# Designs tried in a protein design run: designed miniproteins, single chains, continued (2). Part 1

All scores and structures are predictions.

Each design is a single chain, and the fold is of that chain. pLDDT is the mean over its residues in the fold that is shown.

## One batch from the design tools (miniprotein)

Design m4001
Fold by ESMFold2-Fast:
Structure m4001 (fold): chain A 89 residues (1-89)
Amino acid sequence: MKEVEEKIELAKKENAVVLAVGPEEFVEKVAEKAKEAGVEVYKALDGSEAGEILRKLAEEKKPVVIVAPTEEEELAARDAAETLGVKVL
């Protein structure tokens, strides 16, 4: 969870939002930490939900920090963000 905390601090410093992608237990824990830090957070249980959130962030021109339980899930979400023109930190 230290990596999650470091990403939330990065989002706070850069005025970015946190996108938590993964199983419900993981995204709820990330959302709790983000709320404690005063950072805007979105929860996605799969790539489809993540894609919808990223589309909204692209329209708002908001940078995103992606948090996932595995590198593969994080890379998939980063690829989707890049395709949609979202700045990933």
Scores: mean pLDDT 83

Design m4002
Fold by ESMFold2-Fast:
Structure m4002 (fold): chain A 79 residues (1-79)
Amino acid sequence: SATSDAFSEAVRRFKKLVEEKGLEEAYEEVMKWADELPDTGVRAAARAAVAVEKGQLEGKSTEELGLDAQRARDEVLAS
């Protein structure tokens, strides 16, 4: 699905950019890419994926990762 494809692409881009540019710059660049996606649900999925991947690298708990993912989705859906 477009949602699953965007999730996978967001994770792939983020991991690559972390290696090339570091965590914060990778996060900003992938979030910018995600915000350009035309479908609201697809944007929400991509943003949630990046938030989870960043949080995992920062050592966040499963609960914190779930809250970050929900917040990333809600920011798109509230717009």
Scores: mean pLDDT 83

Design m4003
Fold by ESMFold2-Fast:
Structure m4003 (fold): chain A 106 residues (1-106)
Amino acid sequence: SAVEALHAALLATARRALGELAELLGRLPLPPDRRARLLALLEATEAALAARDLDAAIARLRELGGLLREAVAELAADPEARARLEGALETVEALLLALEWLREQE
């Protein structure tokens, strides 16, 4: 169906975006514990998407978005790191919108 084709395309795009986020987070000056939590949420999101569990993927991305918002506030004195984190947050929020839309097409 058209919905299944869109689902496959969105999943492929989401997986690429998660990989790009992991690479970005690896380069940011984040405390090790915070980086580990962010990466664990990315891995959990990818596992949920692989299992076609949109509810779990959405829940993990919401958690990730919350942690990224906290990290942005903590890096207010570093404009380059803050801009990169803001970019990561935009990517997470775009993915959330796409997955929530896809969930509604059920």
Scores: mean pLDDT 81

Design m4004
Fold by ESMFold2-Fast:
Structure m4004 (fold): chain A 65 residues (1-65)
Amino acid sequence: SHMEKLRKEGIEKLQTTYGISKEEAELANLLGMDPWTYRSFVEALKNLTPEEKEEFLKILEERKK
């Protein structure tokens, strides 16, 4: 709905502004991070291996349930 549209737009802007993937932006958003903490978190995510990212995404998908 309206809130979901705003969330999508926010994620897209974060992707463009910080040069991160949609998945990385969604991860930070799910963790409820403020904009300043979000940037530091995104930088930390970039340092994860593909295997570590996969495990992280799996955990978050289970939490969405």
Scores: mean pLDDT 63

Design m4005
Fold by ESMFold2-Fast:
Structure m4005 (fold): chain A 67 residues (1-67)
Amino acid sequence: MKEEKAIEAGKKTAEKLGLDGELVESGIRTALTAGVDPKTAARATGRSLGASEEDIEEIVKAVEKAY
């Protein structure tokens, strides 16, 4: 599924950036289940975790490319 690829990409990118990949996975999955698009889900999740704007954009790019 496109959603699972997007979630996995977001999680792995977050882990690479030193963020909690499990929290990013959970946040993106919850947002997608609520009908939010993957790019918006990734950005909202990153912001809610206090990630820098640069780190948020890396996660968003990874999620967008995988979806």
Scores: mean pLDDT 83

Design m4006
Fold by ESMFold2-Fast:
Structure m4006 (fold): chain A 61 residues (1-61)
Amino acid sequence: MEAAEKLAEAALAGDSKAAREAAEQVVKLGGTIEGADKGGAAASSGRLELGIELAKQSIEA
């Protein structure tokens, strides 16, 4: 779950390098690339809570 939070926070901040690293961690935890991308996109649009939830759901599915 820490990886999902880091992905959303990095995307919101516009830190593409940190966002890529966090997305890789989401995938390692059983999440999907699609889930990480949707989470990052939601967070970067200011929807941080939705971004975290989408990334988390991809890991927990």
Scores: mean pLDDT 67

Design m4007
Fold by ESMFold2-Fast:
Structure m4007 (fold): chain A 85 residues (1-85)
Amino acid sequence: ASAAQEQEKKLQEEAEAVQKKLEDLKKNDKAAYDALIERIKAEQAEMDKIFEEAVKKGLPREKLEEILRLLHEKKFEEARKLVEE
């Protein structure tokens, strides 16, 4: 449990760091921010399709988190395989 909690906290800290960089970019260069967001949205749309299938199957939280990790690493085929069980 403690190891999993430490990993989750690290991921939260990484997410906070990314969010701060995005907020700084939004305030200082909105055009660059908008371009970055559009790129992120395109990647996220593909990831969302795979994740929605996993949720529809009612996979346990641990499996959903593993799928999210694979999607973050852009290992889309491995994520799909995990959804198939």
Scores: mean pLDDT 74

Design m4008
Fold by ESMFold2-Fast:
Structure m4008 (fold): chain A 90 residues (1-90)
Amino acid sequence: DKKIEELGKRLRELAAAVEANVGEGDRERLLEILGEVFPGEEERVLDEVEEALGGRLSEEGARYLVEAVRVLEEGLELLKKKAEEEKKKE
């Protein structure tokens, strides 16, 4: 429970950091950064994120977005493990 709450808080803080770090990053570098978590989808994700932000994504913003995706993946894995633990009482 507490770990899920902490991951949710961290994800919200990272989302706010992405929004706060709107700026004009080099597209090639942004695609490279996004490729860490969105391989083969980098251009589409970048375009969708910039549309959602109403502005250009900075390199720092892209790094925060990558961290947010990693936190979300960790949270999903933790939720799956917690569901299994509830059955086993481990």
Scores: mean pLDDT 77

Design m4009
Fold by ESMFold2-Fast:
Structure m4009 (fold): chain A 70 residues (1-70)
Amino acid sequence: SAEEEALKREALKLSPQEILERRAAARAAVEAARAAIAEHGPTPEYLAALERATAELEYWDRVIELAQYG
């Protein structure tokens, strides 16, 4: 919680454009991980990559929510 709040404060120092670019990059990483799983099958490595990319996308979605409503 304290770590997430500190990271959100750091992220809110970025411009709205930079936040959207980071969110888009995280989304692209999720799609790349899903494509790798579809092509090569669900290996522990690809599943771990998907989990990390999904967590990053959720982080930037939370940052955008705070920027728009907080």
Scores: mean pLDDT 80

Design m4010
Fold by ESMFold2-Fast:
Structure m4010 (fold): chain A 100 residues (1-100)
Amino acid sequence: GEEAARRGGEAALEGGEEGKRAGTAEAAARAAGEGARRADEAGREGGDKKGYFAAGTGGGVMALAGAAALAAGASDEEAGETAELGGRGGRELALALAEK
């Protein structure tokens, strides 16, 4: 359970960091989406319901925050920062959900 949540959170963080490094709206959205996909995959591989829920909800939802900011008209710089924060928040949320 916890291993799946950690992998999901790490995938979300990686997606957010890639979004910030890319420095463009489209690249930030793509990185956030990829982070969410990896978080979902990690949840499935972990096998238990708690790990799956933590990875999917924490990693996927928070990683997509950057893409949502872009859709709302944020600048490329703001979107990159939001993608990094989304990834970091996804990791923390996934871990918190696994610990409960």
Scores: mean pLDDT 57

Design m4011
Fold by ESMFold2-Fast:
Structure m4011 (fold): chain A 87 residues (1-87)
Amino acid sequence: MEDFQENLERARKLLPDATDEELLYAAMAIGMARDLGAEEKEEEVAKEAVRITREKSKSISNGGRRGHVIGSEVTKKVLEAAGIDLS
């Protein structure tokens, strides 16, 4: 719980104009990058999470489906940024 709040505060500092939904996925991306030892990619993955969330919020109106798609795409981007081979 404390780690999520720290990541959420980091996301707010990097992306002050982001929505609550965008900040949720940015905080999730930051947390995953840190867990994978890729803290140097924190800002990159946070910005990508916001971009993905904004794109999907405009194209997918169903909240459940939107959340699933955003979560999947954000996870993939964090793994790629951390240098994890998905092949």
Scores: mean pLDDT 79

Design m4012
Fold by ESMFold2-Fast:
Structure m4012 (fold): chain A 81 residues (1-81)
Amino acid sequence: VEKLKEKIEELLKLMKEKAPKEVIEEQYKEVVRLAAEVAPSREVYNEIVDLLTQALRYYFVDKDLEKAEEYLKQALEVAEK
């Protein structure tokens, strides 16, 4: 659980630093992989993945870092359950 939160926080940091798309996408894949391993239920896993997907959509498609950060913070809250 702590490692999942750390990887979500790393993803947000990469977005704030305007890291290359390739680096952000690799971090997203790592967060999804780790969520699959440590999520307490399939429902929690699905909720985390949906929130992460919304964050990437806002960041890459809408260029809205503020909305992307909101969705990543929600994913962090779900990861604590």
Scores: mean pLDDT 82

Design m4013
Fold by ESMFold2-Fast:
Structure m4013 (fold): chain A 79 residues (1-79)
Amino acid sequence: GDAERGKELYEKYLKSMFGENGEGRGGFPPVKQPNPLGLSDEQLFERLRNGIPGALPALGDKLSDEEIRDIIAYFKTLK
């Protein structure tokens, strides 16, 4: 995945839910490293594509598989 493109996609679709640096916001968990969701890249991809009820909207309705992988690459750059 492309982390720079993933950052742009995160800022457009997820920043309002998880904060500017993935620190978490409201009732939503942080997504910055170390991977606080405790998920593998494959599990992150499936959860981003299909959503997590009450925690994450299904990005597969708006984003391609490649764009979702770009977001995962961006998550790995967060501190």
Scores: mean pLDDT 65

Design m4014
Fold by ESMFold2-Fast:
Structure m4014 (fold): chain A 80 residues (1-80)
Amino acid sequence: SIYDEQIKNLEEAKKSLKDIAKKKKVSKESQEKGEEALKALEKAIEALRNKDPTYKDLIEEALEKIIEFYELVDEEEKKR
């Protein structure tokens, strides 16, 4: 189902974010943004599991937080 596919995609996004944070030894600011993104992803996944109609808004929030995290990580790498 579309719910199962989206849950899988968000779980993969969560794993990728954790892997990047570990490998790149990100700053405290990037770690905090990563934690915000992970919490938003967890909320979106739970909404999808419960078939809560608010899942679309929660996915959008999670994507915004993921983008913020990756932008900070990219900026930190460019300084090295």
Scores: mean pLDDT 82

Design m4015
Fold by ESMFold2-Fast:
Structure m4015 (fold): chain A 65 residues (1-65)
Amino acid sequence: SLKDVKDKFIELLKEKYNLSEEEVKKIEEIFETEDDGRKIAEKIAELLNVSPEEVERIGVLAITS
């Protein structure tokens, strides 16, 4: 699941989107408040102003790496 690869997933997001420390903190809060991987991806996509599909692709990379 995304929670099992949270640190790797956040690392990939930081590299792709040049995330600030505040954005990383908000993503960590999403992981703490949501249990459903789809809802996690949707909230991260909204935060970063990207499509949920882009976030899901990065999630797949984190799981398969």
Scores: mean pLDDT 80

Design m4016
Fold by ESMFold2-Fast:
Parts: C-alpha cells; sequence; structure tokens
Structure m4016 (fold): chain A 80 residues (1-80)
C-alpha cells in the first residue's frame, strides 16, 4: 500500500517556496521511513480546499491501480 500526501502550501515569496519544497521532501521521506512503503507528495500552491486536494490524490491513486493511504496537510510559509 502506497502513501500519497497532499501538502497545501501558502507562500508569500521565492524563499518561502523553497522552504515548502524542502518541507514536502522531508514529509515524503518521513512517511517512507515510518511505513516502509512508497510515498509521494503533491505540493499544492494557492487556494485549494482540503477536500479538493484529497479528491485529486484519490483520483491519482485510482489511475495507477494501487491502493494508497491518503494524507492531507496544510502549512503556511509566511513572511516573518
Amino acid sequence: MDVLIGLRAVVEDEAAREQAEEYAERLRKRAEEETGVRAGVLLVYGEASREEVEELLRQGAEETGRDAEIRVEEVVFRKP
């Protein structure tokens, strides 16, 4: 069973975008370490609801023909 993670990232500048990408990769690696299975992260910028992100991940999993655990996380990378 694979793990698919949707990370909804709100970023205000290019430095925040790099932080979001680093966070997404750490999140993916952590999930693989915890579960021992393949993990993927979909990094979403802008205004998408939790439900919209979850639905996109479910559609992606269904297209690959694999059962996947769906996780959705939200992080705001604000300018200090």
Scores: mean pLDDT 74

Design m4017
Fold by ESMFold2-Fast:
Structure m4017 (fold): chain A 85 residues (1-85)
Amino acid sequence: DKLELRLKIYLGEASQEELTDFVVEELKDPKSSAILNYLGLKSVEELTEEHVDKVAEFFVEGYNVEYERAKEAVEKALERIKKEL
């Protein structure tokens, strides 16, 4: 259950590490394929650096996150995911 973390992010109370953890979980969750579908991708493995800005904007629009914080979290999340692939 990601509700508590989601609320902390929405209220601007989440740390940068918590935001990065949330982005990793959202990108790896098959139920969160809405982001991947929005980008026209079939899996998180297809994510590249060119998608970072669009994914960051998704979190800015959906979660009221500052763009620079969202972008850094997405970049770090992609690095974690790539290390596991």
Scores: mean pLDDT 75

Design m4018
Fold by ESMFold2-Fast:
Structure m4018 (fold): chain A 63 residues (1-63)
Amino acid sequence: GPAAAQSLSVADAEAAIKRLEEVGKVEPHWSEETFKRAARVLAVRAEEAGNPEAAAYAREKAK
């Protein structure tokens, strides 16, 4: 099966960002700054996993 560790595809990054957006809809203290910080962390993880396309997608969401 696929390695569950350290690999982030663009689809994985999209799913993670969508999950963060859903959390923001129900969490009353979820700020735009919190979302952008989480998206930047996702971008760093994607770069460390060797997927620059997923990292670029997450960085675009962090602006």
Scores: mean pLDDT 74

Design m4019
Fold by ESMFold2-Fast:
Structure m4019 (fold): chain A 85 residues (1-85)
Amino acid sequence: AAEILELAREFEANADGPLEERIALLERLAEALVAAGYDPEKVARVRAALVRLLTEGVPATPEEQAVYREVGEWLARQLEALRAA
């Protein structure tokens, strides 16, 4: 599960990097979330919203924002579990 944290840090560190590489990191994050047991459908919705934001500048819908919060809360729990180990 440490791979999700590493991919997230790479995505943040690459904020000014090539769009293509940022999208590739986002795809790897999506795969890692699904592999860690998160809902593939919710991950796909978040991924699509972030790609749209990066390529078109279109903000997330309220429904997509709700999924962001759910993913964020799930990640926070995974991070706390890793810190406790």
Scores: mean pLDDT 71

Design m4020
Fold by ESMFold2-Fast:
Structure m4020 (fold): chain A 80 residues (1-80)
Amino acid sequence: SLLDEIQQLMGELREAVRNGDRARIAEIAARLAELSRQLGAEDLAAASEKLYEVAKDPAASRDEIVRAANATLRAAERLF
């Protein structure tokens, strides 16, 4: 299901953040944004889009990425 994929991506996002893998964070954020639009999950869509922009910005600090990732995880957790 779409929710099962979101749950899997949440785990992968936590790992990518631990590893500082900005490219992987961007890939996960893009997929979460796509899935959240299909579900009508507006908060998750907005948080995922913001995470994508921050992960793609070479000037963004690790703290900015961590904050955006945590906001995305909180939005996703509200679906369960």
Scores: mean pLDDT 89

Design m4021
Fold by ESMFold2-Fast:
Structure m4021 (fold): chain A 80 residues (1-80)
Amino acid sequence: MEELIEKAKKALEETKKAFEKVKDKFSEEEQQKFLGNLEGAEEEIERLSKAEPSKENEEKLKRLIEILEGTTKYLLELAK
């Protein structure tokens, strides 16, 4: 599970970097909502990092990684 936690943290950082590149494309309200979503993702990663290793927790991390990677891809397409 430690490897998935590391991947989730890296995915979150990549999403933050992508957002910084395109944040001017969003309204101030949209930027605040996005930042709130990133804070929620960070809190969930920290919660799961302290949780017992389990298939359920691994699936939650995998889902979160997929969401973050998909978000990063979307943001990078906006930058083009």
Scores: mean pLDDT 83

Design m4022
Fold by ESMFold2-Fast:
Structure m4022 (fold): chain A 58 residues (1-58)
Amino acid sequence: SLDEAAYGAGVGIGRTLAAEGKKAEGAAIGKAGAEAAKKMGLEKGYEGAKIGAELGAA
């Protein structure tokens, strides 16, 4: 589903950017993705983006 795909994308992007040392960019993208998912009602997408943002913030 779109919601499951959004979850995977959020976590994957955050993890990739953190591994490249681009933590600030990963956190910003994850935060924006979480707001977009919340607005669209994508519950799993919101969780994935939130996890991605947290990976960037660590």
Scores: mean pLDDT 77

Design m4023
Fold by ESMFold2-Fast:
Structure m4023 (fold): chain A 99 residues (1-99)
Amino acid sequence: DERLRMFREYSETVKEEVDKIVEEMIRIALEKPREEAVEEIHKILNESGPPAIILAEGIYKAVGKELPEEIREKLAKADLEGKEVPREIVEKLVEAIRE
């Protein structure tokens, strides 16, 4: 499948960038007060090149957890509709990093 091959090549290309962004978001969530961390991570998720769903998956993997289907679906819908990541999802990501 040509589309699966292209997707794999794209995923490999952005892997290093995803890892760097995930590491930065984890640092922000651990270093800063919750409200400030939520604001900064919300900005990163909406301004970064990699899709928010990929970044969220990276965060959950880094903390040894599986990305919940509900969060995955909400991020996919936001991307499809060209809307920003909901703040409620960002709060859940910060919570997953901290506890």
Scores: mean pLDDT 79

Design m4024
Fold by ESMFold2-Fast:
Structure m4024 (fold): chain A 61 residues (1-61)
Amino acid sequence: SRIEEVKKRIEKASFDELVAMLREETARYRALLAAGAPQEEIDEVWEIIKLIADEIDKRSR
């Protein structure tokens, strides 16, 4: 699944790469909302954003 792929990327990612991933996924989230995408797709991207943000917060503390 895309969520599992993102989890693997997070484990290998530098802090700068995590920030870039958060930017990309946030832009995707906004685009899906604007396009009226299916709720399942919107929810998946939101879950991905939370995973990336949580890892950034963990490394920043």
Scores: mean pLDDT 86

Design m4025
Fold by ESMFold2-Fast:
Structure m4025 (fold): chain A 84 residues (1-84)
Amino acid sequence: ERKEKLEEFFKSLSKKEQMTLAAFVTGHIDLSEEDFEKVAEIIYKILKILNLPITKETLRRLFPYMSDERIEKLLEKLQELEAK
């Protein structure tokens, strides 16, 4: 059921947003600050669709291959988005 909502969300993303998200998840390229903010907003929406808490443990489970530095930077940005 949440899978269908997640698939609909991914279909709503532009090709550029889909490619930027894929590049971030695979870790093959460094993102600009602006692209990183866009990816953080996309991940925030994914977490809300899946009803997952914005915690370091959640990010570790979703992105097991991501570096500690990237996880901490992403967590900080997601917490800023939650506080709005």
Scores: mean pLDDT 75

Design m4026
Fold by ESMFold2-Fast:
Structure m4026 (fold): chain A 78 residues (1-78)
Amino acid sequence: NELVITITFSSEEAAQKAGKEIRERLSPVAPVEVSVSGNTVTVRLPDTPAAREAARQTLLKLAGDPSTLDINAQVVPA
C-alpha cells in the first residue's frame, strides 16, 4: 500500500519550501514523491511504520503545532 499525504500551506512560497524540506527528510527513509501545486504539497511514500514515523516527525518539525496545518492522509492500494 501507499501513503498519500496532502498538506495545504499559507502561501505558494511556504509550500515550495516545505516540499523541498519534506523530500530531503524522507528520501533517506523511503522512496518518496513530492509534488507542489500552488500552496498544496502532495507526498507519496510506501505505507511502512518507518515511513509513517518519519512523515509524522517531518510534519511536527514544519508546523510546530500540526493543528495549524490543513493535512489529509490516505492509504491507497499499490
Scores: mean pLDDT 75

Design m4027
Fold by ESMFold2-Fast:
Structure m4027 (fold): chain A 93 residues (1-93)
Amino acid sequence: MLEEALRQAVEALREAAEAAKKSGIDTAHQYAVEAIRLVEEALTSDNPVELLRKAKQALKKAYEAAVENGDIPTVEALQRAAEALDKAIDLAE
């Protein structure tokens, strides 16, 4: 269940990164990619919780950049990614 939640979080973050790239919001794209790397590291970590919390911080920065630029598709994709990431954190605890 945790592995599936992490996979869903990565997939949602990839959708957000692609949306940000299409919108040209480099900051949102960069932070979404950072969040993906942290979640992927959590998949092979004996202590994933800290990595997932760092991923959530990166996602929040991506969200702030998307909101500032009025990028609704990226904002919505990041909201879905946040829900998936929160579920993964709950399962990892």
Scores: mean pLDDT 85

Design m4028
Fold by ESMFold2-Fast:
Structure m4028 (fold): chain A 89 residues (1-89)
Amino acid sequence: EVIELSDEETVELFLSYAEPDEYGIKTLPSGLLSYQKMRDERIKEVKERIEKLEKELATAKANGAPQSVIDEIEAEIKRLKEILEKLEK
């Protein structure tokens, strides 16, 4: 269980020093045991976003959406999967 304020403040400090990746997402360094739970929550968030986008992609294809829209959704899913792989390292 995390200690309130101290853990949150420490995460905010580390995130302020972390450079955002090409997708604008800041990731905590792997191996920081103190932040394992924050990384796990981020993994859950990314997985939920991927699932939502995959459902949107299926709906777009079923409704005959323009190819440009389908390509954009597929590109976003691929980017989120790359982020997920980085978080699971």
Scores: mean pLDDT 66

Design m4029
Fold by ESMFold2-Fast:
Structure m4029 (fold): chain A 88 residues (1-88)
Amino acid sequence: GANDAKVEVTVTLTSDGVTTTSSFTTYVPVADSIDVPIVNRSSETQTVTVKVKAVATSAEGTYVGEATETLTIPARGSKTVTVPLTKA
């Protein structure tokens, strides 16, 4: 839509020296940040280092952002990483 940005997101999760990278595309209203939920589907508390890179393309131009956080997520819980976006 006219108020949507195409956002290409790369998420890197690191726990106990193991690194997993996932990429996806989402569409969000044009904004100065995006929220990326990280979900713990296990029965135990997990500690992970999360690195999120985002490239948002809209009619107003290209915006880029990166956030790195270490999260302790309760069993069956979630935490959100907020990635600020800056015009490239």
Scores: mean pLDDT 79

Design m4030
Fold by ESMFold2-Fast:
Structure m4030 (fold): chain A 110 residues (1-110)
Amino acid sequence: AALEEAERLAKEYKERGYDKVEIVTDSAETDRLLAKIQEEIRKTKGKVKIRVEGAALPAGSPFASVIAVKKEGDTIEVDLRQVADPEARARALAEHPHAVGTAESETEIK
């Protein structure tokens, strides 16, 4: 169920012109991929837009994240959907406090 939903979202992101779209079913792999994105952001020193969309996964499907990355000039856009670990989502936002523009998604993390 979660994998099918993640594959559907990944296809949708590819259709929207995102450069890299990854489906991650493991928290450690999610953290590793977020670290790579963080390194690319550090190198650009430009603008970062982070959009986080925390739709709940179907019951019995707690381990799926779709991470989509798009580069336009000096701007990196990162879209995180259905993060398996809410702490990983919170860490990503905390490590990128200078994201240009407000998060255009309802984050339930206060």
Scores: mean pLDDT 57

Design m4031
Fold by ESMFold2-Fast:
Structure m4031 (fold): chain A 63 residues (1-63)
Amino acid sequence: ARAGVLLNLAGLAGKAGDDERATELVREAYREGASREQLLGAGEGLEKAGATEAGRVARELGE
């Protein structure tokens, strides 16, 4: 639940152009136990939104 909420917030930050905040939220979601599937899905969405650093970090943590 918490990890999923954090990844949703990361997606919103990414859409708002706040790549730094999106990256922080991705790292917090990983610490809260986000699954590989959740992190890879979030990474794709963040890259599509133009949050390239947050998307890269999510993919690396999901590998």
Scores: mean pLDDT 86

Design m4032
Fold by ESMFold2-Fast:
Structure m4032 (fold): chain A 58 residues (1-58)
Amino acid sequence: SAGHDAVNNAGARAAIDLAEGRISLEEAVARVREAGKQHDNPEGAARAVAGLRALVGE
């Protein structure tokens, strides 16, 4: 759910900011990894990072 899926929400927000040129890929990845650490969800963070890399053609 949106209220409990903090890592997915962080990933979605980072993807929007990255797509609009407000942040770098490195900053987007760092934000998602920090969310994964805070919510003990490293696998969710890894999936979100893969999505961010795919968005920029990596």
Scores: mean pLDDT 79

Design m4033
Fold by ESMFold2-Fast:
Structure m4033 (fold): chain A 60 residues (1-60)
Amino acid sequence: SLVDQVAELVQRRLGLTPEQALGVANAFASVGNDRTALRVVARTLGVPFGRLVEALKPFL
């Protein structure tokens, strides 16, 4: 699924835990390319917004 692909990608590229990666994947599936929502996700995880966007680039 898209959620599984996004979770694996962000876990591998950003060094997130499986739980954090699944949270990102579910948020992305819900909000898509909503930059404001993705900034909140990045802040919650303590990762730079630019790194999150680059990791998600194949799906944007």
Scores: mean pLDDT 79

Design m4034
Fold by ESMFold2-Fast:
Order: structure tokens, then C-alpha cells, then sequence
Structure m4034 (fold): chain A 110 residues (1-110)
């Protein structure tokens, strides 16, 4: 795999994580869950900063560091979201979706 191909795959992964947070934000907004919305808004802001830094660097090692740091942060944030969704008795399909996202991100970090 070329460095450029690896960069494209990492960028697609970051876009996927952003999509997951946007979906959680919409769910939290619909259910008037201000605390989960604030948690996800903070994660989206950090994701935007990480993506700017990721795109600005030409150093593959620094790019991988930014990518992995953000994925680890995303896992921790989704775990907090999952705990809140369980506490609020969210539908099992929503819980399963967030759990699957955490599992997928853990595979990327491993």
C-alpha cells in the first residue's frame, strides 16, 4: 500500500467517525439530551481540529499519530455515550449501533 493510499483510508475512517458522532447528536437533540449533545459537540470540534492537522502534515508518522490519538479519543467518547444511552433505556438497535462503532474503532487502533 502506498503512503497516499494509506492517507486516503485514514481520512475515510475519520469521516466515518464524524458521521457516527453526527448521528448520535441528532438522536440526543430529538430526545432533549443536552449532556450527550454537549459531549458529542466537543468531540466533533476536536475531530475538526484533528482533520485540519492531519491534512496540513506531509509527515506520515505525524499523520498516523494524529489519526490514532483521535480514534482513541473517539472510542472513549462513544463509550461515555453508550453508558448514557443504557442509563436512559435507549432502543436496543441504537445501543447495538454504538457498540458496533466502538468495536470497529478498536480494530483500527489495534
Amino acid sequence: MTDEQQRILMDLDLMGVTGGFVAVRQYARKHNDAATQALVDAALARGREAQRRFLATTDLAERRRIYLEFLRFAVATFEQVLARLREKNAPQAVIDSVQAEIAALRELIA
Scores: mean pLDDT 85

Design m4035
Fold by ESMFold2-Fast:
Structure m4035 (fold): chain A 64 residues (1-64)
Amino acid sequence: MKVTLVGADGTRVEAEATPYGVGKAIDELEKRSGVKFSPKARAEAIRRALEDPTAVIDLAALNA
């Protein structure tokens, strides 16, 4: 199963559990919501995706 990322507006996107795949999905979620995620939030999302490819990662929670 692919990693699921949740954007600031609650939109869910599946991504490959790779730095590139997760980064691309974050860019799409930023475009959809207009909310920019911090470099720290991006790094933490990538880390979690690599540790558990089945994870559901809430980007808004990481951006705090």
Scores: mean pLDDT 80

Design m4036
Fold by ESMFold2-Fast:
Structure m4036 (fold): chain A 60 residues (1-60)
Amino acid sequence: MKTVTIPREEALAMAKMTPEERRQFLERKLAEQGITLEQAEKSLVTVEGVGDEFVITLEP
């Protein structure tokens, strides 16, 4: 299991992005955890809002 945390500031910035920009941003965040976007798409993805953060959990 791997988790990627997106702080509120980045989540708000991401909401203003185009779908393509958002995908590139998420790909970069996943890459920081050693995960590709394609690998994330094959994993069970859970997104949870915790206070001012969004936590994305990936199960291979």
Scores: mean pLDDT 71

